# Designed miniproteins, single chains, continued (3), part 91

Each design is a single chain, and the fold is of that chain. pLDDT is the mean over its residues in the fold that is shown.

## One batch from the design tools (miniprotein)

Design m11357
Fold by ESMFold2-Fast:
Order: sequence, then C-alpha cells, then structure tokens
Structure m11357 (fold): chain A 79 residues (1-79)
Amino acid sequence: SALAEAQAALRAMAARAEATGRVDDIRATAEALAEQLLKQAEEDVKNKGVFTEEQYKEFKEFLAQQRKELEKLLEERKK
C-alpha cells in the first residue's frame, strides 16, 4: 500500500542517517518528504481516495515517532 511504502522509505532514510552519520542532510530530506507525503495523504482523504481518516492519523503518529528518532540520533552525536 502507499502508506506502507511511505513508512518504508522514511525508515530507510533513518537507517541511512544512522549508518552514514549525515544526519542533518538526511533529516532535511526526510522532513521534506514527510511534509509532501502528509499533504498528499490529506488531499487523498479529502477526495475519498485510498487513505482513510484512521490511516492518516496512524501516518501522523508514525511521522512524529520518526522525528523523535532522528532528534535522538542528533543528540547522541553531540556527546
């Protein structure tokens, strides 16, 4: 599903940030992608497309969790 693909892409970016140490560049790219995907999901829900309101809420929660993980990686690297 589109939601599963979006989640997989964001997880891959988080894993790459951890592996390469290029957290700032990858975070900026991940945030831009997250914003684009969230906007697309919102439009899809409005048009009664593939995304349900419940799936949109789950995606928002997933994005919030991914942001926390990226922030934790940045904090860890400052030590």
Scores: mean pLDDT 68

Design m11358
Fold by ESMFold2-Fast:
Structure m11358 (fold): chain A 72 residues (1-72)
Amino acid sequence: MTPEELVERARRLLQEAQEAINKGDFDKAKELLDEAYRVAMELAVLGHVEEATRIGREIDALRQKIEEKEKK
């Protein structure tokens, strides 16, 4: 998979995770975020640190949103 394909995959995973969170499907959202994290780590290893950092920040934000909605 090329770095460009990894960035596109991460974007799709993050969009799907956001949709899952909006539907209250936190288990699905967590699975999608775990997959996006693996993609971000692969990008970092390939030297695409800026892209990996952006994806990682969005993953962290969505994980925080899940935690806030689960822990009332």
Scores: mean pLDDT 84

Design m11360
Fold by ESMFold2-Fast:
Structure m11360 (fold): chain A 65 residues (1-65)
Amino acid sequence: SSEALEYAIKGGRLARQGKYEEAIEQYEKAIEIDPNFQLAWKELGEVYEAMGKKEEAEKYYKKAA
């Protein structure tokens, strides 16, 4: 949905600013609206990887597949 995409875009902007907790919140809202939103799962994984949380990142990457 357009709403889920809007949250994912906001998450990406926050992640580029290093605001990882705020980025995660936006991506979680996108996934809550559309649980099959592969892009949001992938980008959430990228945020966890940037935070050094490799095991959590792997779980989210698997959801994106």
Scores: mean pLDDT 86

Design m11361
Fold by ESMFold2-Fast:
Structure m11361 (fold): chain A 96 residues (1-96)
Amino acid sequence: GRAGAEALIEALREEAERAAAEVEETAREGTPEEAEKKLEEALKRLRELGEQYVRGAREAGLSEEEVRRVREAAEEAIEELRKRGEEAVERKREEE
C-alpha cells in the first residue's frame, strides 16, 4: 500500500545520498578521473535499483499513482546524484 511506496522512495533517497557522499569523498581524496568513474558506476547502480523498485512496486500490486511516485523519486534521486557528482568532479579539476 501507500506505506510500501514511501519506504521505496526513502530507500532511493538514502542510496542517492550515500552514493553522492562516496563520489564527493573520491573527488577530495583521489583524482578527477577516479571521481568521474565512481559517479558513472553509482549512476548505473542507482538506475538499476530504481528500475527494480518500480518493477517490484508494480508486482506487489501498488496503485499506478504509487508506482508513478516511486518512478519520479528514482528520477529525482538520479538527477541529484548527477548534479552533486559533476560539481565535485569539476571542483577537483579546478584545484589540480
Scores: mean pLDDT 86

Design m11362
Fold by ESMFold2-Fast:
Structure m11362 (fold): chain A 107 residues (1-107)
Amino acid sequence: SIVVTESGPTEVPEGGTATLTRTASQDTQGNVFWYRQRPGQGPEVIIGGTSTRGAGVPDRFSGSGSGKTYTLTIRDARREDTAVYYGGASIEGQPTSLGAGLTLTVY
């Protein structure tokens, strides 16, 4: 299985920029997903296919990367962005792998 690890800041000021990084044990060929999970809700896909925003996701969320390392950038951070963020990866013929999640607080 693919091992996925998220890293980044645990807090960001309102109006600031947070950059979260996901690394994987192998190249996922751009099949990278970012999930957001707010308290009391299931995880939702906010970025798919490296850089494609999910429905209703504002443009201040962006994804980029290549090889084993991909980033989620949150510009103009808002209090409602306080959530657990998961980096995800899939490779054809293998189940989707998620990291342990990174809790981000906007203060």
Scores: mean pLDDT 79

Design m11363
Fold by ESMFold2-Fast:
Structure m11363 (fold): chain A 65 residues (1-65)
Amino acid sequence: SMAALEAAGARGQAAMDAVKAALKKIAPDASDEELTQWVNEAGQAGANSFEEILAAVKEKYEAKK
């Protein structure tokens, strides 16, 4: 159970680092707080893949500009 939680946490962290790097390329002047908020909003809206999250964040960023 603990090993599974640690593995899930490590995968989540690596996935978040990859998403954050990609998001900074899409939205370079957005704050980490804004990026986190948009990722959470995308997740709440049903985005469950890396591509869906990136598309949602890109749309929010372009709408803000």
Scores: mean pLDDT 70

Design m11364
Fold by ESMFold2-Fast:
Structure m11364 (fold): chain A 65 residues (1-65)
Amino acid sequence: SMSLEEKLQKVKELLEIIKNSDDLEVVKRAGAELRELVRSLSDEEFEAILKEAGEYAGFLESLRR
């Protein structure tokens, strides 16, 4: 099981791939993985990650529901 810090780091890594990759297959995989990760979070974990997400908070909320 991943720690909250590891989950936050993974969210940041996936967002970086989505933002900077020119490879559609890489972006699609990163997007699917990010959606699965965000949906697997407890409400408490999700709220903690949103506080660190800055400009991406709204995007992450859209992936969760």
Scores: mean pLDDT 84

Design m11365
Fold by ESMFold2-Fast:
Structure m11365 (fold): chain A 79 residues (1-79)
Amino acid sequence: SALEEVKKKVKEAVDAIQAGDLEKAVKYLEKALEIAKEAGLPEEVIEELQKAVDAAKAGDGQTALEHASRALSLIEGIE
């Protein structure tokens, strides 16, 4: 499902952030955001994923991790 695919990509992004690989994290987060938008996931999920992408691109791993984690919590709250 689209929810499971987004969840998988966000988890891969979290792992990349924790490893200090923000370039890899951006790629996973951008893919998660693309799938979330195409699947019509709630705007709150899309907003948190966008904030995670923006933070990771700015080199702010802690802020990226916060928003990625919030997106995961929101996704888990759907089903």
Scores: mean pLDDT 87

Design m11366
Fold by ESMFold2-Fast:
Structure m11366 (fold): chain A 97 residues (1-97)
Amino acid sequence: MPLVEPVTKAVIDVLKKHGYKVLDEEKLRRIVEETLRYPSLPVDEQELAEIPDELIDAVADAIYRVLKEHGVEVPREVARNMARNILVRAKKEGVIE
């Protein structure tokens, strides 16, 4: 998908700005691609407990901005749900530290 690369780069930039290490950028890109295909996929609230709300909001804002720059406008709640999915999966799969 043409949006996978710019969204993945934006997510990596936010993670690095917040002091996280991205251990596998290729796996993160795959997670982003799957999330962009299924943006309404639900996230378990228990799995969100270890992820700071500040990080979720920062990633959500970055996703929203990048999508809008490419002519795709989604509701902010959808962008926030995408951020939740990306961060939960990245942490579960050991992609971020």
Scores: mean pLDDT 82

Design m11367
Fold by ESMFold2-Fast:
Structure m11367 (fold): chain A 61 residues (1-61)
Amino acid sequence: MKKAEELVKKGEEYLKQGNIDLARQYYIQSGLILMQQGESRKAREVISKSRERIRKLKEKE
């Protein structure tokens, strides 16, 4: 898999496990890589979704 896609998947796995800090790191790294590749739309989508999911988990608790 491409590195950016791999980072997104790892972020989702850690988020499911409750490792919010690790999940956030992987999502941010993926977004930065996508931006460097000129895929700004995908980068914004990844970052936006990660922020929403993390926020919902914190608010739920």
Scores: mean pLDDT 75

Design m11368
Fold by ESMFold2-Fast:
Structure m11368 (fold): chain A 65 residues (1-65)
Amino acid sequence: SAEELKEEAIKILVDSGASREQAEAFVEAVISGNAEEAQKLASELVKAGASEAAVSEAAALAREA
């Protein structure tokens, strides 16, 4: 379901080192189609220590939701 995909995307980011707040904000930006905000938050996640692979996988799941 869409909700399960959303929670899995959040989990991937949190397991990669993101806070739940950062993960939720990124996933919400992707789901809402706000490409500019999603890209900004992705950069902040990577700068904070999240892996680029985790951010990419979470974005793919969020877009499928």
Scores: mean pLDDT 83

Design m11369
Fold by ESMFold2-Fast:
Structure m11369 (fold): chain A 68 residues (1-68)
Amino acid sequence: DESEERFEKLKKAAEEAKRYAEKGDIEKAKEVMEKAGKELGVEIEIPDTPEDAARSMRQMIEQLDTVR
């Protein structure tokens, strides 16, 4: 399942980026999502504050869960 595999990769990256953002490490959160976005051929925008970045990652995870 191409869609399932793609969603799984993106969800794992979003979960990892959320963990970094929650720790205040916005640079690592951006690196994780940039790498995932480049690998999946999608443009992913990460906010510059840890709070906003964590919120955006939570929203992405929720959206991916809704598709299932």
Scores: mean pLDDT 76

Design m11371
Fold by ESMFold2-Fast:
Structure m11371 (fold): chain A 55 residues (1-55)
Amino acid sequence: MEEAKKKIEENVEATKATLEWIRRTHPDRIVMSDEEIEEFLEKSREGMLAYREKL
């Protein structure tokens, strides 16, 4: 149970780092603002939690 929440947070952090890296190296591919990235990460966290609850 606790490991699943840790995995979700690790995935969110990894996704954030990847998006920031892509924005820095390939700005033409990602047009999202910092706020939009935060919203995306929050929705991703919620989606992963909801999906896990159904398992």
Scores: mean pLDDT 70

Design m11372
Fold by ESMFold2-Fast:
Structure m11372 (fold): chain A 68 residues (1-68)
Amino acid sequence: SEEELQKLAEEIRKLMETPDPEAVKKAFELSDKIAEKLKPVSPEQRAAMEKARDLILKTAEEERKRRE
């Protein structure tokens, strides 16, 4: 439902407020659940999304190291 999608989006937003590699991974899992409800993704789109996610995760890990 649309309400479920909004709830998932809000949870992702909260996880991204303080970037942590574990929180980013959980946000990706929730994002995948949203994608499953919307439509099938092509292999090319999937590869592009995974590349973007890898960059986001690396950025979160770098930011955590700067704070440590």
Scores: mean pLDDT 71

Design m11373
Fold by ESMFold2-Fast:
Parts: structure tokens; sequence; C-alpha cells
Structure m11373 (fold): chain A 56 residues (1-56)
């Protein structure tokens, strides 16, 4: 369902360091990949990450 690129970004956002997450979030903001954003929102329990994704 997700491309290899999207899976790599998802892995970073779900399991990476806060610094890596911030870099990946910036890439998501630049790409506007709503499908990936929705996927992360549905699969994360990290409320801080959810708040950051809502700003995109």
Amino acid sequence: ELSDREKALAEILLNGSEEDQERALKLLEESGDEKLIKYILENTTDEKLKEKLKKI
C-alpha cells in the first residue's frame, strides 16, 4: 500500500529519534503526502507526533 519511500519515512516517524522525526516531518510538509500522514496518525500512540502531523 505504501511505497518503499513512504515506508522508510513511516519507520522514522514511528520508531526514530525526535531529531529524525523532525527531519521526516519537514519532508512530509514539503511533499504534502496526506496518505502517509493519515497512515501515521492511525498507527501511532505518540500524542506529540499526532500534534505535529496535524500542523501539516
Scores: mean pLDDT 78

Design m11374
Fold by ESMFold2-Fast:
Structure m11374 (fold): chain A 85 residues (1-85)
Amino acid sequence: VEELLKKAREALDKGDFETAVKYAQEAIKQGGEDNAEAQAVLARAYLGLGKFDEAEKWARKALEIDPTNYDANLALMLAEAEKLL
């Protein structure tokens, strides 16, 4: 799970959002649905792809587990802002 999360973050840093989604999804599958960090990375990857509904959904799930998660808070704020524009 940790290795998959590292690869997902590396993909985010490179702007490869599709690869970031794949690694984050694999991390959730292996680490279970209660992995806030994997859900937050997935939300940011969907945000990068312009999939704002998916980004909001996964960010909210991550925040239910860890309300202080930076990536989830960032993804939620940006996805909600885009949906209001």
Scores: mean pLDDT 79

Design m11375
Fold by ESMFold2-Fast:
Structure m11375 (fold): chain A 60 residues (1-60)
Amino acid sequence: SKEEELKRLMEEARALVRAGQPVPQELIDRIRELVKELYPGIAEGIDKLIAVADQIDAEL
């Protein structure tokens, strides 16, 4: 299911972060796509948080 796919991709991303490895953009994009389909309200919130983080980074 899409829910199980999202869970697996999240675990893969978590493992890469813990290993100090870069998370591939394709993995991030797929997670975003699945979140938008399964949890549209949460996806909107995540997009807003990313925009705020990008704004803070741009001001540094």
Scores: mean pLDDT 72

Design m11376
Fold by ESMFold2-Fast:
Structure m11376 (fold): chain A 98 residues (1-98)
Amino acid sequence: LSPEEEVDVLEALVDIYLAIAKNDLSRGNEQAAVDAVELAVRVTEEAIRFARKHGLDDQARRLAERVASGLEDLANQSTDPEAKEAIRAAAERVRALA
């Protein structure tokens, strides 16, 4: 895989974890949703590190902005204050990577 293709694969994995989190929130599984969000954040951090190592700074920035926005949307969907707070904190961590 090229570095760009590797980042695309990692981005797809982030999207899978975000979809899992959204599904868990819709089912009232707040802890499972937070766990899926934490996995999405870890993959995002690795993808951004890899992208920057290979000079893909614009792709890294776009990924960070997109994931942070997605996490903010998930936080707004959560009715549990603890889960909402945890997901917002995750969004802020990802936004700081941009």
Scores: mean pLDDT 89

Design m11377
Fold by ESMFold2-Fast:
Structure m11377 (fold): chain A 98 residues (1-98)
Amino acid sequence: NAQKKAEELLKKGKELLKSGKFDEAIRVYQEAIALDPNNAEAHANLARAYYSKGDFEKAKEWLLKALKIDPNHPLVWGLIWLLEFEGKTELAREIREA
């Protein structure tokens, strides 16, 4: 039950991100994590929402949490590469070296 509800919230969060509703997406992803604390996808999507809002320090925090759950998560490494391309090279290095 909790896993399915978390998956529904992840889908809702994705639609909110696509619509530019970053604060609503953050809230929905936080609800997903509360239901399934070990869901690396939920942590990675929360980091994506913070990144999209321009909150790079919060994005780093949630990326590091996602990596502790799944060290090879594709969405996490995609965001690290995006940070490097955006010129946030020190932030990307901090995530990679943690």
Scores: mean pLDDT 82

Design m11378
Fold by ESMFold2-Fast:
Structure m11378 (fold): chain A 110 residues (1-110)
Amino acid sequence: EFDELFEKALDEILSLDLTEEQRKKLTEALLNFGKGSILRKQGDYEEAIEYYDKAIKLLEELKPTLGKKINFLLAKTYEEKGKAYEALGKLEEAEKYYKKAEELYKEIGL
């Protein structure tokens, strides 16, 4: 919901004793999320979706080991992907990803 909550979720995850493999996957996921966000803000919505998809795949691979702690980052990525689809006029796809984000937020009491 709020950028401050996203930063707190990142700080909490980064404060964990992550394995080198987990740290690399998390870093790659965050870089892909960042690229997606830059592209979306520039109006490059289709390319933004590709980078959000790469981030989602990496975050989902981390979810079994990091549990609910990854859910906020995953939810935020689905939310941003929904915004890109909405900007493209693909409202049904946007709603689908907003719903996925909402379900993930509910799992962590948000």
Scores: mean pLDDT 83

Design m11379
Fold by ESMFold2-Fast:
Structure m11379 (fold): chain A 60 residues (1-60)
Amino acid sequence: SEAQELAARGIEAARAGDLETATRLFAEAIRKHLEAAGESLPEDVIQALARAEAEAAARA
């Protein structure tokens, strides 16, 4: 799914140390997951995405 692809790219960006790109990609992944209205993300992934969003907001 698009959400899974975006999440995978976000993880890749995080591994490269690009936390800003990773956070943006994770936010897009959450949005696409909600739009798909039926694909469940694992709870640990949802928690990680929420923390990344909070971190990005704190930096802005």
Scores: mean pLDDT 73

Design m11380
Fold by ESMFold2-Fast:
Structure m11380 (fold): chain A 76 residues (1-76)
Amino acid sequence: KKEIVAKVTELVREGKLEEAKKLVEEALEKGEITEEEAENMLAQLERLTAEAPEAEAYEAANPELVAAERAAVEAL
């Protein structure tokens, strides 16, 4: 259970949202997670998919601002 969640989270961090969805579906088919857990994970992945284009576009358009923001946080 937790191992599946960890792998899904890692794939999301790598931007591999489709692979994360496939992993959730495979785990559900194998009975490693429940339908409720699968629906919850897929709902979270759908939200991240909706947000990812905006976040990625912002970073691509403003790489210097993102770097400056991270540096400012590190200086605190």
Scores: mean pLDDT 67

Design m11381
Fold by ESMFold2-Fast:
Structure m11381 (fold): chain A 96 residues (1-96)
Amino acid sequence: MAHEEARELLERARELIEEAEKALEEKDYEKAGELLAEAYRLALEALLLDPSLREEVLELLERLQELLEKLRDSEEGRKAFLREMEKARPLEEALR
């Protein structure tokens, strides 16, 4: 797969993180959790397509972790995040 395609996935993941931050400001914790999980999945997919993006993916995951700390106060947001995270499991296995 092309580096270009992997970079597009990483850019989409960054956009989803920005949307998640906005959802947190609006106190839409369920949406924020779903967006953060989707961003995580896209970041892993980008890494699988192009391992040279590892450092950029790690920076994105660090930002995602910061937003997850804000989501900690919401039970529904945490449940939504964990539910969507199941979609990332095959990608996690493929990267090992």
Scores: mean pLDDT 79

Design m11382
Fold by ESMFold2-Fast:
Structure m11382 (fold): chain A 55 residues (1-55)
Amino acid sequence: GAARDEAVRLRNEGFALLGEGRYEEAIEKFERALELDPEDEVAREMLETARRLLE
């Protein structure tokens, strides 16, 4: 559905930001993706990874 498609776009934007070292912005994108699709395990794992990289 539209919400799930939007979640995928947000996740892809998060991946791009993560690759650029823009971890805070990547976190925001992954959090928004999980709001729309809470069962996205990949987005959840990448969110935790980005948070750890800020430490």
Scores: mean pLDDT 83

Design m11383
Fold by ESMFold2-Fast:
Structure m11383 (fold): chain A 78 residues (1-78)
Amino acid sequence: MKEEADKYVDKAATALREGNFEEAVKYAQKALELDPNNARAHLLLGIAYAHLGEWDKAAEYFEKARAIDPKLDALAVL
């Protein structure tokens, strides 16, 4: 359900703000399990992977986020 996915998106964003990048990956992945086309979840997962040094994965998720919602400009946050 999108509403439940949004709660995990919020948790992922909070984890990123706290510097807990592994937790952010976990919550963003959970959001995508509930809503696979959630552009914000793809964006947050990309940011978390970038902070973990997983640049190839980060680029992949930024591309997915941009494909779903071009207005997000996910690459600008890398």
Scores: mean pLDDT 78

Design m11384
Fold by ESMFold2-Fast:
Structure m11384 (fold): chain A 83 residues (1-83)
Amino acid sequence: SEADKLIKEAWKLITENPEDKEAVKEAAEKLVKAGELLAERDPVAARILIKETEELAKELEEQGLPENAAILREAVEKIRAAL
């Protein structure tokens, strides 16, 4: 689905460039779009995406990237707002 493509692209951006704030911002935008699509069609999948994105944000914070973690946490709140 379109949501699955956006999630895969976002995960690739974050995993390949965790320290790149602009790459993480682009990934966050893709995750929000995917989350909004899932919130309408599959709210269970949207909640899983929220959980996975929060876990990734925690990993970035543990790696010493708190600003990038905050970008992902903001994306999580936007997805929650769509539920």
Scores: mean pLDDT 88

Design m11385
Fold by ESMFold2-Fast:
Structure m11385 (fold): chain A 59 residues (1-59)
Amino acid sequence: SEALEKQLKELEKQAKEAIRAGDRKTAAAVFRELAQVASKLGDMETALRYAQLAAELDR
């Protein structure tokens, strides 16, 4: 879906901004949202990668 692809791109920008700001909690939350959107797009490899990144940031 075009809407999901657009949401993915906006969340990728938000993740980069959170990482630049050193905000691990916000970055983790955004990566969890990225994992959900990637899953809805059927991209399970990307969804798993984003979920792993979120888990790493929660440590």
Scores: mean pLDDT 87

Design m11386
Fold by ESMFold2-Fast:
Structure m11386 (fold): chain A 64 residues (1-64)
Amino acid sequence: SLEQLKKEIEALEKKLRVFDLTSPENIELLRKLYELYKKINHPKVESVKRVIALAEEQRARAAA
């Protein structure tokens, strides 16, 4: 249901606040959140996509 999807989104958003943006765990959680946002046609879909791109870029710089 839509309510169950919203609860999953809230749980993922809470988990994301525990990790830094450069962690692989945080990037994986962001990707899962992006897929859930797409399923409900959430207006934040494009914003989350951009955050994932930024996190991937920052992780790459930290690894260099």
Scores: mean pLDDT 75

Design m11387
Fold by ESMFold2-Fast:
Structure m11387 (fold): chain A 97 residues (1-97)
Amino acid sequence: STELLEAAEDILAEDPESAGAWFWLGLAYLRQGDYPKAIEYYEKALELAPENAVAWEYLGEAYARLGDLEEAKEYYQKALELDPENERARKNLEKIE
């Protein structure tokens, strides 16, 4: 969503350490099919908030869409380690195991 990009950019202009805003940039680029940019912004979000299980899950999804299944598996496992009840990460991991 263009609105998500603009909102995230506005937050980052005021607070460049907003892990949530970096995550929203990653999600916006994932939805547009720009997987390399999605990965870059999810990695930035995870530098700031490494306990964000959802960000690990979406990082795994971005790698899976690039065909990098080994990396995708690792990141889905990390998401489940942090949140064992994450059904999306579990289902995505089962698809590549």
Scores: mean pLDDT 86

Design m11388
Fold by ESMFold2-Fast:
Structure m11388 (fold): chain A 81 residues (1-81)
Amino acid sequence: MLSKEQLEAETLIALADMYLAIGDRLEKQGKFEEALETYRKAVELYKEALKIDPNNKTAKDGLKLAEERIKEVEQKLEEAK
């Protein structure tokens, strides 16, 4: 059975994964500002999960991906000006 801490970490990861997926959908629709805000929410949730479980590979991989998506969207926003 999961401890309270493990359940909290898994819940944060699940929420972060959801925001990452929503961000990807918004980016595909060309909604770059909305995608950027959504990816930033995913980053914060993955960071919170890593405070609880610092060795969680899913959270580490998700954080890295969300940060890479943020960089890509920031570049696209500059190109749109």
Scores: mean pLDDT 85

Design m11389
Fold by ESMFold2-Fast:
Structure m11389 (fold): chain A 60 residues (1-60)
Amino acid sequence: SMARRRELLTRYAAGRLLQGESPEAVKERLITEFGLSEEEATRIVREAEALVAAIQAARA
């Protein structure tokens, strides 16, 4: 399903952000490697940033 694909890509993007990749670099990977539109990639990166913030808050 589209919802499942979005969930998996968001988790992938969050993992890349946690490894120190910039949001811009992660967005480019989503477009280039997974064939996402710029709009879709931007949405996924925003969701991934929110997930990373939640993970970091839980560790503080």
Scores: mean pLDDT 85

Design m11390
Fold by ESMFold2-Fast:
Structure m11390 (fold): chain A 64 residues (1-64)
Amino acid sequence: SKLEELKAEYKKKLEELEKKAREALEELKKTLPEERAEELVNGTLEAMKTLLDWELKREEKALS
């Protein structure tokens, strides 16, 4: 179903986002204090996850 396809895409995007966040954290630790690198990456990841969930909910509603 379209809903199942949408949820599969969401899961894939979430996994890719988490991978990018891990890579970004390691790169930022080279130039920033660890605490600042973690704040920046975690804050960005939370914001991106919120937007991704919002997009998923909008698309689910459109399928109704």
Scores: mean pLDDT 84

Design m11391
Fold by ESMFold2-Fast:
Structure m11391 (fold): chain A 66 residues (1-66)
Amino acid sequence: GSVSAEDRARAEEYTRRGGEYARQKRYDEALEMFRKALELDPRNIAARMGYREAAEALGDEAKARL
């Protein structure tokens, strides 16, 4: 189905909050915000990119602990 304008705007807000958490290196919170954005708008490019970058950063932290 089509994404509503309200869901798109809300997804953009979650995407912005995810970016803020990622800048603070709070990658678990960042991933949760990007996930919520993608639940509202699965094709949101910024949310998809943010999710990938936060997941990669969290993976890098896990590798650094090994």
Scores: mean pLDDT 82

Design m11392
Fold by ESMFold2-Fast:
Structure m11392 (fold): chain A 61 residues (1-61)
Amino acid sequence: AAMAVEFTVPAEAREAWDRLGAAATEEVARLEAGEITADEMIARLAALNAELAAEVAARAA
């Protein structure tokens, strides 16, 4: 889904993807520290991806 959005609207999707990647790095660090579970990390990244997708869609409208 995110990869398809990147292909369709590369510049805006790239910015959103880079922000998601940075968040993923922080969530992996929290997982390593034992602060969250893998399921919680996945849920948080899914929520952020949905927020970023909504932001990209709003900017495109």
Scores: mean pLDDT 71

Design m11393
Fold by ESMFold2-Fast:
Structure m11393 (fold): chain A 65 residues (1-65)
Amino acid sequence: MEEELNKLTEEIIELFEKREDLSIDDFNEIKAKIVEELEKKYSDDDDPLEIKVEEAKKLLEELKK
């Protein structure tokens, strides 16, 4: 994955870090699940990386709610 996706993943982790309800173990599970979900959903070769980044941003916003 590109640098942009890695940055979004870090932001998601940072969001969860603020929530003391989650253990480190839960953080790792959620992070891996989000990355895998994005990979599974966007397997298209024709779509530019920008679309995947935008969808990841949308996920981040949903998680903030």
Scores: mean pLDDT 60

